Designed miniproteins, single chains. Designs and how they scored, part 71

Each design is a single chain, and the fold is of that chain. pLDDT is the mean over its residues in the fold that is shown.

## One batch from the design tools (miniprotein)

Design m2619
Fold by ESMFold2-Fast:
Structure m2619 (fold): chain A 83 residues (1-83)
Amino acid sequence: DELLKRVEENIEIVEEKIEELKKREKELTEEEKELLKKAEELVEEAKELLKKKTKENLLKADMLVGVAEVAIAVIETVRKKEK
């Protein structure tokens, strides 16, 4: 199942990025902390959906992980300006 594998791999990537950002949480703005928290909540919801590997749940999980990835990318883009 290509969709399941893609969603699981994307969850792992996003979780690793969330863990890295949490270690630097004190350096984040309140807005960045809010985005990070939202990304974490979306990943947890996606993981919950994967407990029932229906096509509908896989599609929903894929969408949620995608939104979390965008939130993380916004934080990373802002952080790139800090050298």
Scores: mean pLDDT 82

Design m2620
Fold by ESMFold2-Fast:
Structure m2620 (fold): chain A 68 residues (1-68)
Amino acid sequence: MAGAEAARYAIEAAKKGQTAVVRTEDGGVVEASGENPTGVAAAALLAIGNEEKRIVVETEEGRRVFEG
C-alpha cells in the first residue's frame, strides 16, 4: 500500500510546516505544503493513484521511497 503510506507521509510533512514533493515513476510531480490545500489534496491523490508503483516523497528532512 505504497500510495496510502506516501500520501500520509506528505500530509504529515505539510502539517509540520514542511514542503513535501511527491514524484511518481511516470514523471508525475506534485508539491504539498500547508499554504496550498489544493496541492496537498493533489499530492495525496497522485500517491493513492500510484499505489502499485514506486513513489518518492522529498521533504526538508530528506528523501523517502515507497515501493508499490
Scores: mean pLDDT 78

Design m2621
Fold by ESMFold2-Fast:
Structure m2621 (fold): chain A 82 residues (1-82)
Amino acid sequence: MEAAKAEDPAEAARRAAAEAERAAAAGDGEAAARAGGEAAAAGLEAMKQGKVTEGTGLALRGIGAGIEGALRAGRLELARGA
């Protein structure tokens, strides 16, 4: 078992994407952005290992959740400026 250090990048991307989605649903934009970034990085690693479709799908899931969190923060900034 390689759970601690030698984690499968596709598995890491799935975990990070799920965490990003949970954080976004909870309204935690900062946590969603961090987890989304981790999912994107792990997804890119999976793509480099030849798992292009799987890595791309997982990276997009994480990025989508991170964007949702960033949009919530951006909406607050825009409202503050107007």
Scores: mean pLDDT 73

Design m2622
Fold by ESMFold2-Fast:
Structure m2622 (fold): chain A 68 residues (1-68)
Amino acid sequence: MIEEKIKELMKTADEAVAAAEDPKLQREIVSLAVGSILRAIGHELDGDKEAAIEALEEGIREIRELKA
């Protein structure tokens, strides 16, 4: 469900921001999370629920890689 994936993305972003000490990195994480949510909403509005979920999962992966 898209709502559950948005919640997971937001939690992942929040944890990554809390772990980041550089304000520029914190802003990059937030920007990535917001961009992923907007892309997912766009796909959901187009009726493509699979693409919406994939956009959120890609955002989660990118944030995790950025945190590593």
Scores: mean pLDDT 82

Design m2623
Fold by ESMFold2-Fast:
Structure m2623 (fold): chain A 80 residues (1-80)
Amino acid sequence: MELLEALKKLKEDLEELKKLVEEETDKELLKGILKSLEDALKLLEELKEKVSDPEVLKELDELKKEIEELKELIEKKLEE
């Protein structure tokens, strides 16, 4: 399944991004990442409406949760 493989790779990329975000102090860069994560969430929601495969839907839900957790981390850093 091409889509499922792409989503798993994106999840790996998000795990790497989370590690980078934990050490990042540049507020402009953090704002840029936050904007990209918001855009990604919108695309995942659109994709979820078009997909009926339970495995893909599960992976989309897991990705959405990880993106929302990363977004929360960035928002906390920007308030400090």
Scores: mean pLDDT 80

Design m2624
Fold by ESMFold2-Fast:
Structure m2624 (fold): chain A 65 residues (1-65)
Amino acid sequence: KKKEAEKYLEKGIELYKEKKYEEAVKEFEKAIKLDPKNKRAWGLLAKSLEELGKYEEAAKYWEKA
């Protein structure tokens, strides 16, 4: 599960670097579903939501990071 979660995390990071924030969010959500204790994935999801202007949603995920 953690190895598969890391794959989605890496995909999300690449999408984030390409400024494809909506797609990055989806990949980070998949990573979290497979490994909910991955604080890095929660933080990156929150950052991606901030880039999309979804600050209230981002704040909820920062509580998990």
Scores: mean pLDDT 81

Design m2625
Fold by ESMFold2-Fast:
Structure m2625 (fold): chain A 84 residues (1-84)
Amino acid sequence: DAVFQQIVDIINSLSGLSDSDRQTIIQMIQQMSDAQRQQLYGMLLGMSDQDQISFLQQIIAAAQRQDMAAVQQIIADRIAQMAA
């Protein structure tokens, strides 16, 4: 999946994430639908490296709780913030 690989490449390019955090978020993305991965990828492309780190840390906290509904809410809230 090309979109999955593009997201992994972004995560691996960020120096502000631990290896454990990278593994957590990659495993979470593996559980996402193609539509959810497309949405996440589009979001990340609009962000600075610092914004990507902050956003991904929020997702990691939700993923550590195994709460996919919270992950989707974080993504939706960020879209709303970027649109405002």
Scores: mean pLDDT 78

Design m2626
Fold by ESMFold2-Fast:
Structure m2626 (fold): chain A 92 residues (1-92)
Amino acid sequence: SAAEAEIERLAEEAQRLLVEAGRAAAAGDAERAAELLRRAAELLLEAARLAEEGLGDAEAAAGLRRMAEMARRAAELALADPAAAGARLLRL
């Protein structure tokens, strides 16, 4: 379905941003890392909305919301401790 394709696209873009955020954090660019992580969280929340509203898939929506929460927490960590944030993201 169109909704399934869009969810996949949003999740893939979010994963790309998470990897880029890890690299930014490792380079000492805390503000860039936090911005990328917040953007990834926004994409994951939109994917969760489409999973819940478009597909009726509450389990998939919950998984995507958990990933968004992790990205938001990583954004907070990036500003407080960029090295720890970078190490965590590179482990994903």
Scores: mean pLDDT 84

Design m2627
Fold by ESMFold2-Fast:
Structure m2627 (fold): chain A 97 residues (1-97)
Amino acid sequence: NAEQLLEEAKKYLEKGDYEKAVRLYNRAIQEGWKQNLPLEFIAEALKLAAEAYVKLGDYRNAASYYRTLADIYEQMGKTEEAEKWRKKADELEKKAS
């Protein structure tokens, strides 16, 4: 289930297996939506997936995930948090050229 995938992904992120972590976070996000899990779960998985993409040097995907994260926080009514993640996405887009 989504929660087990998220916990497994965190273990791979800690071990430096960023490609495996990203694959598991992406599966956790997909399963989270299918299970209708709270937006807080989706936000956590998106944030950690974006961090893994940054570690891989995949700034384009990292920026995309942080932008989606900002949209989720905006849906949750957390406007200041959303703005923080949009700024991070903008900075990473500059690195992606």
Scores: mean pLDDT 88

Design m2629
Fold by ESMFold2-Fast:
Structure m2629 (fold): chain A 82 residues (1-82)
Amino acid sequence: AIELNNEGIVLQNLGRYEEALESYQKALAIYQELGDRHGEAVSLSNIGSVYQSLGRYEEALDSYQKALAIYQELGDRGGELE
């Protein structure tokens, strides 16, 4: 899963956005199957970055918001619930 995110970053830097998106989506699916919430958030942030690079700002925003919600669930000591 980490290697798929790393491969996606390389592909994105090469301008191969569709291949980068596929790598990040595969990483997301693996993290979801494993219950790795941090890995899900990282993969969603990377997916958002690809959509932003493609000019697909609504999909980018949706992916970033999903990642943010997971990060808030995992580490916000000032959250709504104890």
Scores: mean pLDDT 78

Design m2630
Fold by ESMFold2-Fast:
Structure m2630 (fold): chain A 86 residues (1-86)
Amino acid sequence: MKVIIKLSGLSAAEITAEALRAIGYGLDGYKVEIKIDGDTLTIVIEGVSQEQVDAFLDYARLYASKGYKVSIKRDGDTLTITIERP
C-alpha cells in the first residue's frame, strides 16, 4: 500500500520537523520520497501494510485536532492525506 501525505502552509521549523519524521519512516524500512516546494511538503511512503494505515490515520486526526484542514482519499491501494493550515 502507498501513503501520500501533503502538508501546506508550513513554517520552516514545521517543514524541518516533518521532514525528520519522514526520514524516520525510511529508517523503519519504508521506501520514502520527500519533496519540498516553498511552504508545501509532500511525503510518499511505499510498503505500508493495512494494519499500519491506522497509524497514518491517527497522524491525520492529530493534525485535525490542531485545527488543520484534513482530507483523506483512498484510490485502490493508495491513501492520500492532505493537511492544510487554516
Scores: mean pLDDT 79

Design m2631
Fold by ESMFold2-Fast:
Structure m2631 (fold): chain A 69 residues (1-69)
Amino acid sequence: SQIEELRKQLENAEKAIEYAKENKDKTVLLAAIHELRELRKEAEELGDEELAKRAQEMIETAEKLLSEL
């Protein structure tokens, strides 16, 4: 299902953020933020408020990390 695909994309973004944090990789972090913004929009369109909220929280975490790199 589309929701299952979005959940896997969320997991991939989480791993990318962890990698970027460990390696101080701003490029990977920016790419993850971009993917998460698209994921949030798709989750909102599907009415999955929980998935949209999780994506938003992850975006905020990544943006905070970006400001500290």
Scores: mean pLDDT 88

Design m2632
Fold by ESMFold2-Fast:
Structure m2632 (fold): chain A 82 residues (1-82)
Amino acid sequence: MEEEYERLYAAVEEEARRAEEAIKARRLDEFERHVDRAIARTPVPEAREQLRLQREAALARLEAPTDEEAAARLKELAERAR
């Protein structure tokens, strides 16, 4: 079990890293694909929730037409996390 968990955590970290690279390149489709795979592979509810919140924050930044709207979406996500 320990080795399987290490492989799952490594796979989740790899998908998260690829998602971050997709954000930098503004490749929204790749970002969503990698994050969805990371969430699907994560058996730990707390880690899954963390990835979901990171996904929402990143999408808010990528999809917003202006920095002002991106800031507003991030504020809304922070309020929902209360």
Scores: mean pLDDT 65

Design m2633
Fold by ESMFold2-Fast:
Structure m2633 (fold): chain A 85 residues (1-85)
Amino acid sequence: DTRDTVGLANNSRDNLLSSGSLLSTVDPSDRGRRMTDILNQRARQTDDMRRQTQRTGDRYRDQTRDVSGQASATSLRGLGFTQRL
């Protein structure tokens, strides 16, 4: 489905940063920072989508999703940066 296609595209971009031409161009430390920036941007988009889903109103299925999201890092797991509290 559409979300699966978007997920594959995002994974391809992550692979490009990890093993593509970028590795030959930038210092390993800079590579990490670039990856983090992209992940942060993606997390913001994910949070916006979650709010839209909640507004559409699929009652406690959305509530269950929101609770599950709060149980883990809502935006970025392990990076400590998140817009939802």
Scores: mean pLDDT 54

Design m2634
Fold by ESMFold2-Fast:
Structure m2634 (fold): chain A 63 residues (1-63)
Amino acid sequence: MEEELKKLEEEIKELEKEIEELEKELEKAKAAGDKERALELEIELGVKQLELAVKKLVLEKLK
């Protein structure tokens, strides 16, 4: 349990960092007026946020 919990927490931290980087890229794309790139980044961000939500739900059930 401890090892599984630790791995999941590490995965969550990595995913949160990826989401933060994607949010920065999205803001840059929006500032540049690149609507196509902004849409692509919004889709990728949405997928990563869903993955994060699922992992956090699993973590809650392991606690």
Scores: mean pLDDT 82

Design m2635
Fold by ESMFold2-Fast:
Structure m2635 (fold): chain A 105 residues (1-105)
Amino acid sequence: MRVSVSIEVKVDGKTYTVSASGETADEAVEQFRAELEKLGMKVETFEAGGTKRVVGTSKDGITVELLANDATGELRLAVYKDGKLIRQAEAFDSPEAAAVRAAVA
């Protein structure tokens, strides 16, 4: 997986810029966790079925979530305020998408 996603959100005059990038799900998770820790967020990491999930929560009711999966080439980033989805971005470089690109190249 060679993907990156970034979201900028403004809450109470404070700008939150979060990004995730990596050639693997592990690299994307580590980079994202480090950025959330720099923002002073509480960070939790989960893994199920090959999908890694990182959740960062701020004191301002902002929750940021990353989903990363090497097998699907999926990287998804979502921002919530008070439990409501306010912004999302995704990057997707699946083996199927790579195979299709190889077939037409």
Scores: mean pLDDT 69

Design m2636
Fold by ESMFold2-Fast:
Structure m2636 (fold): chain A 86 residues (1-86)
Amino acid sequence: MYTGIVTITARDRESARRAARAARRAASRVPGVLSVSYTVYYRDGRWIGIVTIRARNRDSARRAAEAARRAALRIPGVLSVSYRIR
């Protein structure tokens, strides 16, 4: 089982929440994804969204993380989006 972690930074809580929700929806549509969850918290003057993707194989995890990143970047108020797979 592979885990994708998408990190979103945003100007405000609402933007972080909207971006995390959009990322979760995009990731959950990728074949081979088992579950997607998210958490939003405040740190150092910005709002952070963490989206955790669980997938059957590395390719599904990567595709889901890429879909999540693209979806999050479309949300106004998002400053950056990155991901890692392990």
Scores: mean pLDDT 89

Design m2637
Fold by ESMFold2-Fast:
Structure m2637 (fold): chain A 105 residues (1-105)
Amino acid sequence: MVTLSPSSLTVKEGETATLTATNDAGPVRAAVWSKAGSWRGLAYAVDGKQAGSTDPRASATVEGNTATLTLTGVKPEDSGDYVVSAVNEDGSGFASATPATLTVE
């Protein structure tokens, strides 16, 4: 099972938002974070390293069973639902079942 934490997060404009995905099945090899309903990835990581982002404020990491999205200097337009799609070391994929909601005040 993949769990996003926190499931809802409220931050003030200009703060840093961090969302974490935990995979109960084992280590995460790669992860792509995106806004729910968007085909385009926001940030992605492979083999423990940031591999790319479409927003310079966004970064992604993978470490053990955990994939993390960090969004610095948040803006009101960053409010919305966030999802993760990831692959395990064995090449099997997983996705978050329930989005995490970010609210920027």
Scores: mean pLDDT 77

Design m2638
Fold by ESMFold2-Fast:
Structure m2638 (fold): chain A 78 residues (1-78)
Amino acid sequence: MKKVKVKETLSEEEVKALQDRIFDNLEKTAQELGLKKALEEIKRLREEASTDPVSLIAQTLLAVGALIEEILEKKKKE
């Protein structure tokens, strides 16, 4: 069926704006906490997460997982 919602507009403008805000926050958090591996992974996921809401959700979950995993790893070493 044809989309009732204009997802293209949401995907290219709103989804990208949301993606940028999410990934900017994730990158900033990784930098502030010294999470070099998570930061690199977040940058790669940001490149893959384009103008699709499903892709944004999937890549965001992976990026958050990378942050949490490295935080826990560093906390254990401390």
Scores: mean pLDDT 71

Design m2639
Fold by ESMFold2-Fast:
Structure m2639 (fold): chain A 107 residues (1-107)
Amino acid sequence: PRPEPTPEELRRAVELAERSIKLGNQAIEAAKKGDFEKARKYAEQAASDTVLAATLLGEPELARESYRYGQEAIEAAKKGDYDKAIEYMNKLVEIARRLLERARERL
């Protein structure tokens, strides 16, 4: 019994997914430069936005995966493993792109 997202919730999910893609890519670029503070900040916001977008779209498994990939990326970056941080952020951005497509298809 999953309620159908309202048009307003679909528009909000689009906005969140678009922002998540932008911030996720900014986190990847910061990680490539070894800038932990920027990578962490962008990754936290990208993960939060993707989780909320997935929640609004009724995608609990994608919300959980988004949270997990965001946490894994931050922990990898904290350890100086920027290659793993970038890998997890790419996975998060892939989820955000899928959520964006799904939200747009329903508008």
Scores: mean pLDDT 88

Design m2640
Fold by ESMFold2-Fast:
Structure m2640 (fold): chain A 74 residues (1-74)
Amino acid sequence: SLAIAHNNLGNALSNLGRHDEAAEAYKEAIRLKPDFAEAHNNLGNALQSLGRDDEAIAAYVEALRLKPDLVPNA
């Protein structure tokens, strides 16, 4: 789906250290699929890398609310 494609783009951008662009790709994935728990979790990771800690926490909380078994790997 288009939401999955944007999530995958975010992952690629994050691997390149392009965390701002990764966050935008994850936000687009969420816009297309608001219940996309993995995209919310990935957005949290990107925001944490940017030092946007309050926004990262909000994204992680939403990911956990949508999928309680989704645990971030160490």
Scores: mean pLDDT 86

Design m2641
Fold by ESMFold2-Fast:
Structure m2641 (fold): chain A 97 residues (1-97)
Amino acid sequence: SEEVEKLVKEAEEALEKAREALAAGDLDAALEALKKAIDAAKKLYFKYDDYEKAEELLRRAAELAAEAVAKDPDNLEAQELLGIIHLLIAVIKLESK
């Protein structure tokens, strides 16, 4: 439970850093922050079986990744991250049934 709370906080802080970086036009910093948020969400899902929190955080990451893709449509890393996020959300939905 304390470990779960720490991972949620790490993901929340990473999502906020991604949001700030996107607002500043720093796409590289935004993508690095998104990777950290995804890693925390993956640990919530794979290690702690916290499907609800992992899905919530991944949906927020998807919104920011979609914004990154919109700002630079040729950025393959941003497109790949968005794809990974959507795949993880789909897997979590299947697992929670």
Scores: mean pLDDT 87

Design m2642
Fold by ESMFold2-Fast:
Structure m2642 (fold): chain A 75 residues (1-75)
Amino acid sequence: TEVLQELLASDDPLAREAARLALLAIFEAAMGNFEGAEESLEKARKLAEEIEDPELREKALKVIEAAEDVIKMLK
């Protein structure tokens, strides 16, 4: 989505890494590695919560929520 692209292009390294880990989690779940997906998603959430910009943090958390929903559909 547009929001994901914005996070990946962000000047905030926490926003970029959180978005990258959310994508990694979806990829791991698609490959049947649900344990790895949950771990990557948890790490993404922790990094997103540390983002200082409240608008950017909210966008990161929404992307992680969307990734979690996708992973649930793959189970």
Scores: mean pLDDT 84

Design m2643
Fold by ESMFold2-Fast:
Structure m2643 (fold): chain A 62 residues (1-62)
Amino acid sequence: MSDEEVLELARRLAEEYKEVKDTDPFEADILRALMLMYIGVAKATGNYELAEEIRKILEEAE
């Protein structure tokens, strides 16, 4: 999976998070956990720039 594909996925997860965060906290927590997982994988593979971009997408959604 390319960095572009991961970033696009992160943006979709963030959009879903924004939609549900006020109405379904449980679903919002799951979406947030998925984004944190992708940040962790990026860091584990040494791709700190990708991890930073995903982190910013998540922070903007919160």
Scores: mean pLDDT 81

Design m2644
Fold by ESMFold2-Fast:
Structure m2644 (fold): chain A 93 residues (1-93)
Amino acid sequence: DHLEKGLKYLEEGKYEEAIEYFEKAIAEDPNNAQAWLNLGLAYYLMGKYEEAIEYFEKAIAIDPNNKDAYYGLGMAYDAMGKTELSDEYYLKA
């Protein structure tokens, strides 16, 4: 399972390898909100906040009640110094 392998690499701090497997999971199922969420998290952990936001927004587009994706948006906007946007997304989480 590509999603499971991606999660294992993410836990090990191997973000580039995690991204590769999450991209494979998305290629097999583009509506896998969990794969988009974890792709966003991997980019966030690499300090790539703009890309992380795009992937968290994709997860929400697939699953509008995905609280983890709203929390991810809050973290990314906070890291970028956009405190008002961060607070709005944390309230939705």
Scores: mean pLDDT 89

Design m2645
Fold by ESMFold2-Fast:
Structure m2645 (fold): chain A 108 residues (1-108)
Amino acid sequence: MEIRIRRLTPEELAALFGPEAAAALQSHYRGVVLATRDGELRPGDEVRVYAAKSLEQAEEIARYLAERMEPGEHVLALAYKDDATADSNIAAMEAVGADPEVVELARK
């Protein structure tokens, strides 16, 4: 099992999601963390998205989920700049049945 967890650069965000998506992501986030298991993320691949209040929490969520992912699954953890937006997105994650441990990590 090969687990890779890394912070995405602006160039990597543009390559994976396109320049408009990369610009929109960076305008609202302190950072974006990618977790992959037994494969590389390619443009157009399905990605599960999680919210966090800090980059450290985003990395912890990515690590927690990476160990529980199937081969070829991908996770993006988004560290929001705005606390109110983060709290809203974390509440949405909880409402759709996200793992309670992930919700706790997201809130710290």
Scores: mean pLDDT 78

Design m2646
Fold by ESMFold2-Fast:
Structure m2646 (fold): chain A 55 residues (1-55)
Amino acid sequence: SEEELRQKLAELVKKIRELNDELMAETDPQRVAELREELIKLGKEYKAVLDELLA
């Protein structure tokens, strides 16, 4: 449903913001790489949910 998609979108936005905040404070190059990969994954999931919501 549209409501479920909106809830998923909001949860993804929250997770992306939390990881981005962690990335901005991170000094370990290996951890920075891990955080960037997770953010890319979440960004793709966000776009997929948004595209479904707007269809």
Scores: mean pLDDT 86

Design m2647
Fold by ESMFold2-Fast:
Structure m2647 (fold): chain A 70 residues (1-70)
Amino acid sequence: SVEKEKEEGKKLAEEMYKATVEKGKKEGDKLRKKLIDLGLKSSPEAGKYIMGELVRAEKKAKEELAKKAA
């Protein structure tokens, strides 16, 4: 269902954020690939939502890494 696709995408985006911050960009990029694949395989509505969650998670990770580097 669209709702389950959205929930899976949101969880995977959060995992990507955590992996990027805790383990580094290379591990985060692996989950980023999975999230993009999930979005492409999902319904158009869920795919748009998933891509939004991807962008949000990347921005959040970039901000946290910038704070950690300072």
Scores: mean pLDDT 83

Design m2648
Fold by ESMFold2-Fast:
Structure m2648 (fold): chain A 66 residues (1-66)
Amino acid sequence: KLEQKYAFLEHAAKNSKSLAELAREGAERLLQKGDEEGARRLYEMAKSAEKVAEMNTKQAEELKEK
């Protein structure tokens, strides 16, 4: 099950990174429209998703060392 756990973490990291990218793009669009509050919320979401992606990537790398 280590291989399945590694695949799950890698996939989760990929999804979180994609979410962060989408949130940052959305924030830029909202900022261009003058929606500063909406942009701020999306930037916060992007930062959270980036942290989750980094954590999952590190865990996947640790499992691969086994």
Scores: mean pLDDT 79

Design m2649
Fold by ESMFold2-Fast:
Structure m2649 (fold): chain A 77 residues (1-77)
Amino acid sequence: SIAEELVNALPTDSSAPFKLAMAVKEGKVSEEEVLKLLEELIKKYGDSIHPALRELIGWLRSLGHDELAERVEELLK
């Protein structure tokens, strides 16, 4: 899925946070699928993935997706 491709690119592609936020804005990905994949990514990479997720949160807020941004922030706690 597009969500799997973009979430799995977060550790290695500096443009992936923006691309994923844009895919959310355009309705191309399920927010629930994204959250599930992000939980799996955090379990795999731990704290090393937090910078990419903070960048994703910033883009989501800039695009008006504040509720999803808050749900992603909760995954970092």
Scores: mean pLDDT 89

Design m2650
Fold by ESMFold2-Fast:
Structure m2650 (fold): chain A 99 residues (1-99)
Amino acid sequence: MENEKEMKEKIEEINELGKRAQDLLQKGADAVKAGDLETARKYYEEAQRTVSEAARLGDEAYKASTSEEMKKEIQRAGQELSDAYNDGVKRYMDALKAA
């Protein structure tokens, strides 16, 4: 069904944005350890924007989905995104405390 295909494509985009946000937070933590706080802040802010975009796509996909099975897959992708982002943020903040 067209709706299911569209929702699967949005889930893939959410997953890609989630991976990008994790990579950005890791680069931010590495920049903190190197003493480059300006670069670290830039990566952190880009990660925040990236995860906000992924969350918005998830909300739109959930509301547009006509399938309970697809809605559950979207919710799972959103939860995995949230957990991964929070882990990345904790890593970034721990690096700041150690600096």
Scores: mean pLDDT 84

Design m2651
Fold by ESMFold2-Fast:
Structure m2651 (fold): chain A 115 residues (1-115)
Amino acid sequence: SLEDLLALAEQMANAETPEEIVSRLLAFMEKLRKLASGELQKKIDEVLNKLREAIKNGASKEDLVKLFEQAREVAVEVLKELGVSPETIERFKALLDKAIEKIKASDETIKFENP
């Protein structure tokens, strides 16, 4: 649901570590994929594959920022296709931008704990 999607975006924006922010973006994009058309699902799959690779292999701050910016663009396209109001889309954009700023504030290459 849209409320579940918004809750996931808020959880992502409120995460304190880059690793948690990335993991919550993964959950957000997986939920978004289930609501998206086939063409937008392909764009989401590209982002999901890059997120999973970043979690597995680590990623630079610069690469993560670019990935989050790509995720934001795809998310906005999906929300517009779903007929979400401009005001609600701006709320999602603000939450994603907050997550991006937290990643930008990170001073080091982000390495995730191996499972």
Scores: mean pLDDT 83

Design m2652
Fold by ESMFold2-Fast:
Structure m2652 (fold): chain A 72 residues (1-72)
Amino acid sequence: MDEETKRRVARAVARTYADKYGLPEEFVERLAELILEEYDALPDSLPDGQRIAEAVRRAVERFRAEHPEWFA
């Protein structure tokens, strides 16, 4: 997956998540950043679909740890 595609997917997933939970736009950008960080931390041997799914899972865990007040 190229850099532009990664950024588009990360932002789209982050926006969908934020819309579902009523989170402000600020959190869309933060969650997208976390998704990109986690994607890049995962091994290149993972298929793109599995890699993005695992990146999203890890990013959401980190986001919840940073903002426990939104998930209490």
Scores: mean pLDDT 78

